Designed miniproteins, single chains, continued (6). Designs and how they scored, part 6

Each design is a single chain, and the fold is of that chain. pLDDT is the mean over its residues in the fold that is shown.

## One batch from the design tools (miniprotein)

Design m20189
Fold by ESMFold2-Fast:
Structure m20189 (fold): chain A 88 residues (1-88)
Amino acid sequence: MEKEEFAKWLLEKVKEVRPDTELSEEEEKEMIEKIKEELKKLEELAKSMSEEEYEELLKELDEAEANSTPEMQEVIEKIKKLIEEAKK
């Protein structure tokens, strides 16, 4: 999944969890750009990781996923896929 598509998907999930969220077009754009920037940093970090650090990160994400809400579990799963693709 492209980072922009992921960022837009994540924003839609935030709106589903908080239906009272009133975001302007400008605020939505800023959130999307911020998410894209963080995802890019995460991808670059994953590429520079050792195999040991990568395995530890996946274990931490698995633990976080097990202790999260269904919505957050879906987010963590997509982040795991982004990291796995970046590491290959």
Scores: mean pLDDT 75

Design m20190
Fold by ESMFold2-Fast:
Structure m20190 (fold): chain A 56 residues (1-56)
Amino acid sequence: GPTEEDIERAVAGARKLVEQGLSPEVAVALARASFSDLSEEDQERVAEAVREALGV
């Protein structure tokens, strides 16, 4: 599955995208897509962590 460092990096990247004017939903989708080499289950874990961090 994704490491704690992978999750932290995904959250940091998503926050920067939202700061640049992207919607939180798009930032979550892009964070998930950056782990497309992982299983669907592991991609969803990344997406859930990013949603929680962004408050969505």
Scores: mean pLDDT 81

Design m20191
Fold by ESMFold2-Fast:
Structure m20191 (fold): chain A 56 residues (1-56)
Amino acid sequence: SELLREGGRALGAGDVGKGMELVGQAYAEDPEGTRRLSGSGTPRDMANAALRLGGA
């Protein structure tokens, strides 16, 4: 998911607001895919998945 990768890069750069907004957009667009990547679909797990995909 490109939104998760962009969110992860924003989070890695310290832009928590933009990063979490992009993570939320990824979940809204593909809830099942995002839940599968994060494990549970919690905001914390989604943020961790985004950070892994974004590589900072």
Scores: mean pLDDT 75

Design m20192
Fold by ESMFold2-Fast:
Structure m20192 (fold): chain A 92 residues (1-92)
Amino acid sequence: SITSVIAVALQLIGLELNGAEVKVRVEGDSATIELTNLNELDIENARAIARLLESLGADVTVEIEGDKAVIRARNLPEDLKRVLEILGKEFE
């Protein structure tokens, strides 16, 4: 739903505002979201983002190491892909 797509965007913006480094790269129907400088709550929020992406129909893998998380999503719906492309440009 559009509400869930907006929720993904707001969660990523919230991480950046809380001091995390957020990098989003979109290639075709796939995205890589690299998160660094994460506290314990930020890690929970990264997992919530992965669950939202899965609920929207993406195939998602998550790797967490210390204060870093990498979320990889495949088979992105067009609306979600577009939003992640915009966020990737804004965070650079």
Scores: mean pLDDT 85

Design m20193
Fold by ESMFold2-Fast:
Structure m20193 (fold): chain A 55 residues (1-55)
Amino acid sequence: MSPQEVLHQRAFQAQKEVQKQQEADPSMTQSEADQQLQKRLDQLVAQLQAEQAAQ
């Protein structure tokens, strides 16, 4: 699989997890959920870049 496909799958899972967390905690604002998703995406990109650099 291409690195882009891996990132896409991980991003989709991160989005689903944040949505599930928001449903479990009704006090969580949409802005807070968006921030959590952005942090997860940034971490996934950094991790993928580190994996590529290690090869």
Scores: mean pLDDT 77

Design m20194
Fold by ESMFold2-Fast:
Structure m20194 (fold): chain A 80 residues (1-80)
Amino acid sequence: MSDELRLEADDLAAEGMRADPSEETRRAAQRFRSAAVNGDLDGARREMDRIVQGLRDAGRDDDADRIRDRGLRLLDRIGS
């Protein structure tokens, strides 16, 4: 994994935690980052989906859509 992709994964995880500072989202963001860095695309997607669902449950649909779009683009680039 390149340094650029690692920084992008870190930034996305941080954005998720800022949008929802709950312990559940913090744990999911940490697992997302670890899975993405290790090339576990399925694992990273599951943790991203957890963050997105948590945001939607909290009524933060705009934050959920933004994180989902960024996450899908990042995972596509890692898997390329």
Scores: mean pLDDT 84

Design m20195
Fold by ESMFold2-Fast:
Structure m20195 (fold): chain A 60 residues (1-60)
Amino acid sequence: MEEIERLLERIARAAAENTPAGREEVTRSYAQLSSLLPDRRAAALTTAAMIRGIGDSIDA
C-alpha cells in the first residue's frame, strides 16, 4: 500500500517536470507499479497521477 503511494507520487512529480529524465522515471515507476497491481489498475493510477502532477505544475 505505502509503496504504491510512493510510486504514484514519483510519477506525479516526474510528469510535472516534463523532461526526458522525468519521462524515464514515469516509465520505471509504472513498470514497478505494474508488478504490484493488475495492468488495468496500474495504468489507470499512473494516468491519474500524471494528470495530477501536470495540473499542479500548470497551476503553480
Scores: mean pLDDT 76

Design m20196
Fold by ESMFold2-Fast:
Structure m20196 (fold): chain A 82 residues (1-82)
Amino acid sequence: SYRDRMRRGIGQSRDILLRSQSDPQTRSNIDNLYNSGLTSIRNSSSRSQMRSSMQSILDTLSGIVPQSVINQVRRIIDDAMR
């Protein structure tokens, strides 16, 4: 389903970010953000709401990691949102 694709895309992007980050505080912030995002996706009733939840994750992530890392993750998320 679309929701399953979104959840898989979130999981893949989270794994890549966590593997690229060595700072425990940054890793914790990323983990908490993705857990909240997965909850939002689970509670979403439409594709539009799921897409909005994914965009909110990306927007928040831009405050946590450099833009070059965001660009890497955005490709995975955009593929999941197709």
Scores: mean pLDDT 76

Design m20197
Fold by ESMFold2-Fast:
Structure m20197 (fold): chain A 70 residues (1-70)
Amino acid sequence: SELDKELIEIFKERIEEMKKYYSDEEVKKMLEDQIKLLKELAEEYKETNPELAESYEKLAKFLEEELKKV
């Protein structure tokens, strides 16, 4: 969806900004925490708002791939 693309773009910019001010280890920790939160939100909204849950799952997968690059 369009929302998925916009969220991914926002997180790409945030990751680049974080890399300017934080160590690789700190960036990894922040990404791990964000991935955990997104997975929890996806599970929470799975029945009430499946479109939103799917967006959170896709964003979490994107962040997992970014985590591998750090």
Scores: mean pLDDT 82

Design m20198
Fold by ESMFold2-Fast:
Structure m20198 (fold): chain A 80 residues (1-80)
Amino acid sequence: MSREEFDREVTAALAIMQAALIKRYPEKATKEDVELLGKLAKEANTPEVIEAMRDVAEALRQAGNTELAELVEKLIEEFK
């Protein structure tokens, strides 16, 4: 594994951890939490991270945090 590949894997892992934290506490999530997830996801750009973002959007919606759910959905569209 190259250093560049290693750094990308680390970024993907950080994105998955950030997604997991938001999913665990969706009612406590902030705009900064979602923006950090989006930044890490864009850098890693893996299917696993994109799927984690979809799970985050659903968790936020289920918790009534509709504004942040819409922000996550907008960030997912940027991968198209």
Scores: mean pLDDT 83

Design m20199
Fold by ESMFold2-Fast:
Structure m20199 (fold): chain A 92 residues (1-92)
Amino acid sequence: SEDEKKAKKEIAKIIKETVDRLLEAYRQGNVTEMAAAVLDAVGKLIELERKYGNKELVDEAFRKLSQIVRAVLENPEEAKKLAEEFIKEMEK
């Protein structure tokens, strides 16, 4: 549907912005900015669910965000790959 395509594009944008912010904050050792980036992404995903009502899609985005956050702390290069793959899937 058109709303599903719009939701997917908005999710892709949120994840791209969030992973870029997380990787830069991690590089700088800025824990406060890492926390802010995650909280901002959570807020945007909640608002997206309210706007489009696609709970399954938003739940998948939350799961991927959680995986990316863990990957940033353990292996930043893997976090970038996970985000890029998910963004590509959302932009179909």
Scores: mean pLDDT 87

Design m20200
Fold by ESMFold2-Fast:
Structure m20200 (fold): chain A 79 residues (1-79)
Amino acid sequence: SEEEKRRKELEERIRELERRKIALEIAGKLHRIGLELDLELGLISEEEAREELERFERELKEELKEIEEELKRLKEELK
């Protein structure tokens, strides 16, 4: 059935996006830890770390928003 095929493709795409979202959230946590280590070691200033974190968090937030918007659309298409 065409409906069954479409549903399966949507479910696979949803799983792919959910995995991507989790991977990005994990990457975000690792990046924050890395910045804390750099601060502790004196490799970066507090101001530089703040600017880097703000830039990274802005980019991450935008990418997560795009994934969440796409997930919402795909889930609505399923039903």
Scores: mean pLDDT 85

Design m20201
Fold by ESMFold2-Fast:
Structure m20201 (fold): chain A 65 residues (1-65)
Amino acid sequence: KKKIVLVYDKSKEKALEVAKKLREEHPDYEVIPLPGLTEEEALKKAEEIEKLTGLEVEVLDASKL
């Protein structure tokens, strides 16, 4: 039932801002900010988490939100 959402942006402030908003709108999601990371780095972390947990992981670009 819980979905993991990784929010990345090269702008630390943007990643944290979007993650905070998503947590408020979706309290059932586990929202993890990845401040200062690239898309490639975020996707690598998502793959690792999926392998370890078996849970669905969504990766969001905060600059597009």
Scores: mean pLDDT 80

Design m20202
Fold by ESMFold2-Fast:
Structure m20202 (fold): chain A 65 residues (1-65)
Amino acid sequence: SELAEVAREAGAAIRAGDDERAAEALRRLGELGASRGVLLNGAGVAEERGLEGAARAAREEAEAA
C-alpha cells in the first residue's frame, strides 16, 4: 500500500539523518491517514535522532489526525 511505502521511506530518511526528506515523508504519511499514534511515534524517533524538522512535521500531522 502507499501508506506502507511512505512509512518505509520515512524510516529510511530518519536512519539516513536526512531531516528534510524525513519531514516530507512524515507529512505525506499524515496526509494518507496514518494514525495519531504512528505519527507521534515517528516524531519521537526523529527527535531522538536530532531531526527537529521531521519531529515538528510529524507532530503537526498528529494534531490534525
Scores: mean pLDDT 87

Design m20203
Fold by ESMFold2-Fast:
Structure m20203 (fold): chain A 70 residues (1-70)
Amino acid sequence: LAEKVKEELLKRGFSEEIADAFGTAVDLADELNLTEEQFRELIRRAAKAKGVEVSDEEIETALEIYRKLK
């Protein structure tokens, strides 16, 4: 799942750093069965850990991709 999410984000023009952060969040969310709100918070934290800034629009895009691949 993480790899698929990363590929789709890269195709949309997202940076590798952001795509990696989102992919990591997707793997964790799937394994821990997180809610959508917890997933959004996890993405923000994962991005901070990687030293990247993420917009709310980018988080929403990642959530849409995650829902489709889930």
Scores: mean pLDDT 75

Design m20205
Fold by ESMFold2-Fast:
Structure m20205 (fold): chain A 96 residues (1-96)
Amino acid sequence: VDEADVYLALGEMALAIGNYEAAVREFKKAIELETDLRDRARAYLLLGQAYVKLGKYDEAIKYFREAIELFRQAGDEDLVREAEEVLSIAEKKKAA
């Protein structure tokens, strides 16, 4: 477990308890420190989910697109599909 993994875990904990602003801060810190494509993509995916909870759909869409691109670079088609699904949901919420 490196420092990036600690911030990712703190962000997930903040998201679980409904502290969405703290989740955003912790996930952004994890992204700054993360060098692995797949783990960085996961951090972007979780950051997007935190923005959805805040009702900030433009930010959520932006970070879901970053996650999709990084998962594609990592060759993880299942995670690309998962990220595309949450992107679609965020786009529908913005349009409503």
Scores: mean pLDDT 86

Design m20206
Fold by ESMFold2-Fast:
Structure m20206 (fold): chain A 65 residues (1-65)
Amino acid sequence: SEVIDRLAIHELVTEFGVSEEVAREIVEMARRGGSVEELAEKLMEHGVSREEALRLARNIVAAYR
């Protein structure tokens, strides 16, 4: 859903300081069946803490399944 994509991107950018480009990449990974671990690692590479990255990755993966 484009609406879910935009909401996830907005939260990642505004609350976690992730760039819009990286936020879009993370959403695309989830749509392609990426794992919680893969999404969390990408989030951590871009400054999100391990605890928050795992929480966000789990929520994003669940939203796209």
Scores: mean pLDDT 82

Design m20207
Fold by ESMFold2-Fast:
Structure m20207 (fold): chain A 85 residues (1-85)
Amino acid sequence: MAWNNLGLVLQNLGKLDEAAEAYKEAIRLNPDFTPAWNNYADVLIKLGKLDEAAKIADDIIASDPNNPIRQATAADIRAKIEKAK
């Protein structure tokens, strides 16, 4: 919770690299909190790190391939990557 909120504050301040680190820590502490994965991917896309964002979509599915929420989150991230190309 706290790390995801820190990431949102940093992102609002334009500190995208620091926001990415905060979201990454939020994922490490609670990998079932899918908003942190989506926020992390959004920051990676804004930084132009499309290959890293694609890997995050793969990692979400790999951790629990039968979870429909994770499948939907991965699909959303992939759609955002396609629009950024």
Scores: mean pLDDT 81

Design m20208
Fold by ESMFold2-Fast:
Structure m20208 (fold): chain A 57 residues (1-57)
Amino acid sequence: MKLEEARKLAENVTSPEDVEKLAEIMASLSPEEQQKFYTYLLELPRRRAKKILEEKK
């Protein structure tokens, strides 16, 4: 599923090529899927902060 692929790629972006692939996936998504993915991107900094806090246990 392209949306799942985009989410995994967004969390693990390591190179400019990954950014280009992410843009291509986003362009191929429906407007509804793009909106859901954009919401996910807005939560990504919070998810990273939560992961750091959980690792501090």
Scores: mean pLDDT 69

Design m20209
Fold by ESMFold2-Fast:
Structure m20209 (fold): chain A 62 residues (1-62)
Amino acid sequence: MKTKKKKIHLSRLDADGRVVEEKVYEVTYPEVDDSLPAVEQATLESNYLKEEIDKKEAEEKA
């Protein structure tokens, strides 16, 4: 398979640094090419995760 799934835990903090909200998202993102250097693989995977998290956050707020 060329996609992966991951559960992401997000928390929101107030001005005093207290957790006021926690959410869990299950996101699906593309697998990175194993022939790439490890640092490049990590960067691409983190970018894919960020994009999918941002989409989920936008859908929840819309």
Scores: mean pLDDT 74

Design m20210
Fold by ESMFold2-Fast:
Structure m20210 (fold): chain A 74 residues (1-74)
Amino acid sequence: ALTPEAQAARDEVLASVRHAVATARRRGLSRAAQEAMLAGLIADRTGELRARGFPDAVVAEIAAEARAEGEALL
């Protein structure tokens, strides 16, 4: 189970993914460009979570959920 701090970080990452996908679709980016953007965003956010001291297992869980959420919105 995620700690309250990890859950807040997860919610922030998911909000970033939802916003970025909505923006990319609104701007008419190709499917390939949207997928590349999503992959880059998740890599950047997971790097930030590691820098904040979250355990690798927690970062991996958040990254997997963010990827699934983003792919479902594409």
Scores: mean pLDDT 86

Design m20212
Fold by ESMFold2-Fast:
Structure m20212 (fold): chain A 62 residues (1-62)
Amino acid sequence: MSREELDREVEEAFLLMQAAIAKRAGDYEEAIKIYEQFLERFPDSPYAEEVRKELEELKKKL
């Protein structure tokens, strides 16, 4: 496993954690922004489909 692959997984996990914290705080606008940043930075992530689904659900709450 390359260092770049490991660093990518860490960044992905960090952004997903930040989005989850924002959601739990009721800050849906911040959570949406973080998920959009995730998709812009990691469009080919195995989690991208789940992030898109979560983004749609959050947009319904605004």
Scores: mean pLDDT 79

Design m20213
Fold by ESMFold2-Fast:
Structure m20213 (fold): chain A 56 residues (1-56)
Amino acid sequence: DAQAAGDAVRTSLTSHGVSDDLAKEASDKAKKLTSSGKLSAAQAAQIATNEALDKA
């Protein structure tokens, strides 16, 4: 679900040393993408994680 996607993104990004602010932004994005119903939770998490790593 959306919450699980957001939590997974946040945990992954913080484990890579990404800032809390950026990890939270990516988590929120993953939740929004999952809630749209067009992407699976895994796809939403992958997109949000990749975008955050590009910014870090």
Scores: mean pLDDT 78

Design m20214
Fold by ESMFold2-Fast:
Structure m20214 (fold): chain A 101 residues (1-101)
Amino acid sequence: EEEERLKRAEELLKKALEDAGLSVTQFIAVAIDIAAMEFEGLPREVAYLLAALRYSKDPELQEEAIRMLSEITGISPETIRRLVEEDRFDELVALLKKELE
């Protein structure tokens, strides 16, 4: 189950990056964000889903990423969506770390 979730998180991240039409600077920013989240102790699947949410404008992809984060962490989809909509990603990262530890 965890291996399947990691693979799906990677697929969502790849689709988000492809669909976003990112510049070189934006690709570097994504890589830095993922590395920072992993360095802070978040599992790779969670880091990938957070990056996908931050950089995707696809509502279906965002909803799937929110659902997967909710399933992994036990945080409500409404809470995740609110923090994403308010650009409160640092607070979302802190909340996810608390629930996973």
Scores: mean pLDDT 78

Design m20216
Fold by ESMFold2-Fast:
Structure m20216 (fold): chain A 69 residues (1-69)
Amino acid sequence: LPEQEVTAPAPVPEVVVPLRHRPAAEVAEELAGRFPGTTFEADEARQAVVIRGPAAAAVAPLVRALDVP
């Protein structure tokens, strides 16, 4: 059986950033369109923003920086 030398590309990274001060919808809206190839989804049930994209881990600190009173 031929062994695949190349692994499939990793699934799109997903990072969930919990928010304490701002509504998830507002933070997701402010970041929408600022990072091409990255999606921001408000999860109000968790009070968190779900970040999807290759830059998700790099963008997570920025989402936390926007979570200010």
Scores: mean pLDDT 73

Design m20217
Fold by ESMFold2-Fast:
Structure m20217 (fold): chain A 68 residues (1-68)
Amino acid sequence: ALTAEQLAGRGAVLLAEGRYEEAIALFEEALALDPRYARAWFLRGLALKKLGRDAEAAEDYARGEALR
């Protein structure tokens, strides 16, 4: 099975390709494995912002910040 870091890395590639919903699914899997992985919160927030889901993106950014 993939680690949270590996899942987030694959999600980041999809995010760079503009495949935002697929990227979010991988970030959700990463967060299911490690909910304290701050990078996955920030990356999901960025993908949500790209989809215009600004309120959800802001919540993810705040969650990632709180984990530092």
Scores: mean pLDDT 88

Design m20218
Fold by ESMFold2-Fast:
Structure m20218 (fold): chain A 65 residues (1-65)
Amino acid sequence: SKKEEEIKKKLKELEDKVQEELAKKIEEIYETNPDKEVQDKLREEDIEKGPEVQEEIDKEVEKIL
């Protein structure tokens, strides 16, 4: 259906936007904390996206639905 396609498109755009914003925040953290150990730890936590990242995406998705 047209509505289903429109929702999927909006969800994809929102996911991309959230990922971009998170990438910028991560970069900012790296710039303010040049400690390699902190950077490596954050990257390892990101291997499973982390529950906070998933929660942000889910909250934005609920706003559209």
Scores: mean pLDDT 63

Design m20219
Fold by ESMFold2-Fast:
Structure m20219 (fold): chain A 76 residues (1-76)
Amino acid sequence: ILDLFVDALREELAKAPLSPEAKAQALAILDAARAGASPEEIEAMLEEFKANSSDEEIQKFLEAVARAGEAVAAAL
């Protein structure tokens, strides 16, 4: 289920109107999660993303997360 969510989120992030830098950071977080990074490492990466991103970019990222979650729920 985690792999389905990560794949769905990666697809939604590719469509999201984020800066190249914000997209790169978001994709790095997904790559780390798929590679088995600890929750603490993921949290640190998310805090860095929030610190380096605009409020609009953070909102678009959260919208992508919500859409990915809905897609996985609908597929199950």
Scores: mean pLDDT 75

Design m20220
Fold by ESMFold2-Fast:
Structure m20220 (fold): chain A 80 residues (1-80)
Amino acid sequence: MSLEVLLEEALRAAGKGDIEKAIEYLEKALELAEEEEKPAIEEAIEALKKGDIERAKRLILELLVELGVRQLEAAVKKVF
């Protein structure tokens, strides 16, 4: 399972109110994350533990968007 898939599953679990499962996916995501990505994942875990589900979902979504932008940058670099 890739970092992106783990973040998508965490977002889905959080959206369903399955907080324990969302935290489990985020903890697995931390193992695959680069150093720059870890603070956002750690903040999302902390937000879920505090019951701030909307903040956690926002942080996960922002990281997913950033990963998508980096994939686009890699694709552009490969073409040029």
Scores: mean pLDDT 81

Design m20221
Fold by ESMFold2-Fast:
Structure m20221 (fold): chain A 64 residues (1-64)
Amino acid sequence: LAAGLAAAEARGAAHAPVIAQANELVDYAAELGVDDASLGEVIRYFVENGDLEAAKEALRELAA
């Protein structure tokens, strides 16, 4: 029971920063002129790996 509550709380805590960082990627992609399909792949990578800096680098490479 305690393990189940901790897992639910961890999911909630992880969800909030992921949403905030995903919004940063959307804004950054708009500034760089990255297309929606490329942005979608970068957001998927970020959600799977949690590496915001690598996601931002990918957006810069796509805009170059």
Scores: mean pLDDT 70

Design m20222
Fold by ESMFold2-Fast:
Structure m20222 (fold): chain A 84 residues (1-84)
Amino acid sequence: MDEKTWAEVELALLEIELGVAKAILDSGPLTPEQLRDILATLERVKKRAEELKKKYPHLEKDAQRIIDSADELIRRVEEELARL
């Protein structure tokens, strides 16, 4: 697989990771440890999407959508942690 095609596949995998994190958050109350693990995953997904956006301009719109979604979920996790 060429580098450009692999970058597109990687972006799709990051979107799947966001979907899984959201599903876990929607499943009900989580422990502080579980919330921190999800936060770490979301921060990693966001960072990688930002790197892909910078390196591959053709992915800018899709990467930005993932970044925005990760930011929304990060805020949700931080708000839940702040209530503990």
Scores: mean pLDDT 86

Design m20223
Fold by ESMFold2-Fast:
Structure m20223 (fold): chain A 68 residues (1-68)
Amino acid sequence: SMRDAVLAVLDEVIASLEAAARATGDPRLAALAEELRELRERLLAGEVSVEEALARMLELQREAADLL
């Protein structure tokens, strides 16, 4: 399902940003990883739609790319 696909991508992006935060020491990357974890929890709880979660995930990924 799209929901399962988005959850899988969220897990991968969170892991990548946490690794980047550890490698760089940049607290902004750590903060973005935490926002993605909160988004994942909201998606699991049904508090956001799959479409809203996908849009927010892409926004946070673009913010992370700007920091790298």
Scores: mean pLDDT 86

Design m20224
Fold by ESMFold2-Fast:
Order: sequence, then structure tokens, then C-alpha cells
Structure m20224 (fold): chain A 82 residues (1-82)
Amino acid sequence: MSREEFDAEVQKAIAILLVAVTLTTAPEEYRPYLRKALDFIESIEDPELALQAARDVNKIAEEAKSPEEFKKKVDELMEKYK
């Protein structure tokens, strides 16, 4: 494994871990949307894009004031990263 390949795998692992940690600490009402976001991030082939999407999900989880706002912003995020 080259350094570049290793770095790419690490970035994707960090992306998955960031969303997984948020899933375990978030309110229960957010968990279905976080699981959907985690599945989506795992499907992203580009490790940098996956990491950026994971950071955006975490930011949305911190800033959203309701489950409805969280759902809307997660749906918007998934459309953005298609």
C-alpha cells in the first residue's frame, strides 16, 4: 500500500467514524437521519468528498434546532454530494 492509498483509506475511515460517533451521541430523533447519512457517506468512493460530507453532517447535527431541520439539511447535503 502506497502512502497515497493509505492516506485515502484513513480519510474515509475518519469520515465514517465522525458520523458513527455523532450517531451514538445525537438525540434519538436524529438517529434515523444520521443512519441514512452514514450509509450515504460509506457509498462515496472519493475519500476527500466522503470526509467533507461527514464534516458537513456533524456541523448540521450541531446547528440544527429540531429533527425536522436536521432531516431537511441532511437531505440537502445528500443532494449536494451526488
Scores: mean pLDDT 76

Design m20225
Fold by ESMFold2-Fast:
Structure m20225 (fold): chain A 55 residues (1-55)
Amino acid sequence: SAAELEAKLREALALALAGDYERARAVMDEIMREYGLSPDEVNRRLVELYLAEHS
């Protein structure tokens, strides 16, 4: 669902901001596999989410 996708994106972003890049990468890989998103699409959504929270 859209809510589950957003929750996973928020988890990946939180891990990356905490410096836990290994776990952040694992969550991003799960998102790509489960939702069929490309790496570029995941990165775009993470940037959009970051800017929405930190603008």
Scores: mean pLDDT 84

Design m20226
Fold by ESMFold2-Fast:
Structure m20226 (fold): chain A 74 residues (1-74)
Amino acid sequence: SHMEEKKLEEGRKLLAETLTEVKRLAEEGDLEGMREVLEKAAKYFKELGPIFEKAVKEAEETAKYIKQKLEEEK
């Protein structure tokens, strides 16, 4: 349907934007910012449905890893 096609295009654009933002934050060493962006993206992609399940899992795992690293620096 046109609605599903629009959701897929929106998801692809958001994924590209998220990747660009995460890369920028990584270059700046902003691990907390990266975690926040990844957590928000994972939450959004969960709402888009099963087609993004792998991307959601990867984002959640990466955010968890970053959070652990931030806690270990104490």
Scores: mean pLDDT 74

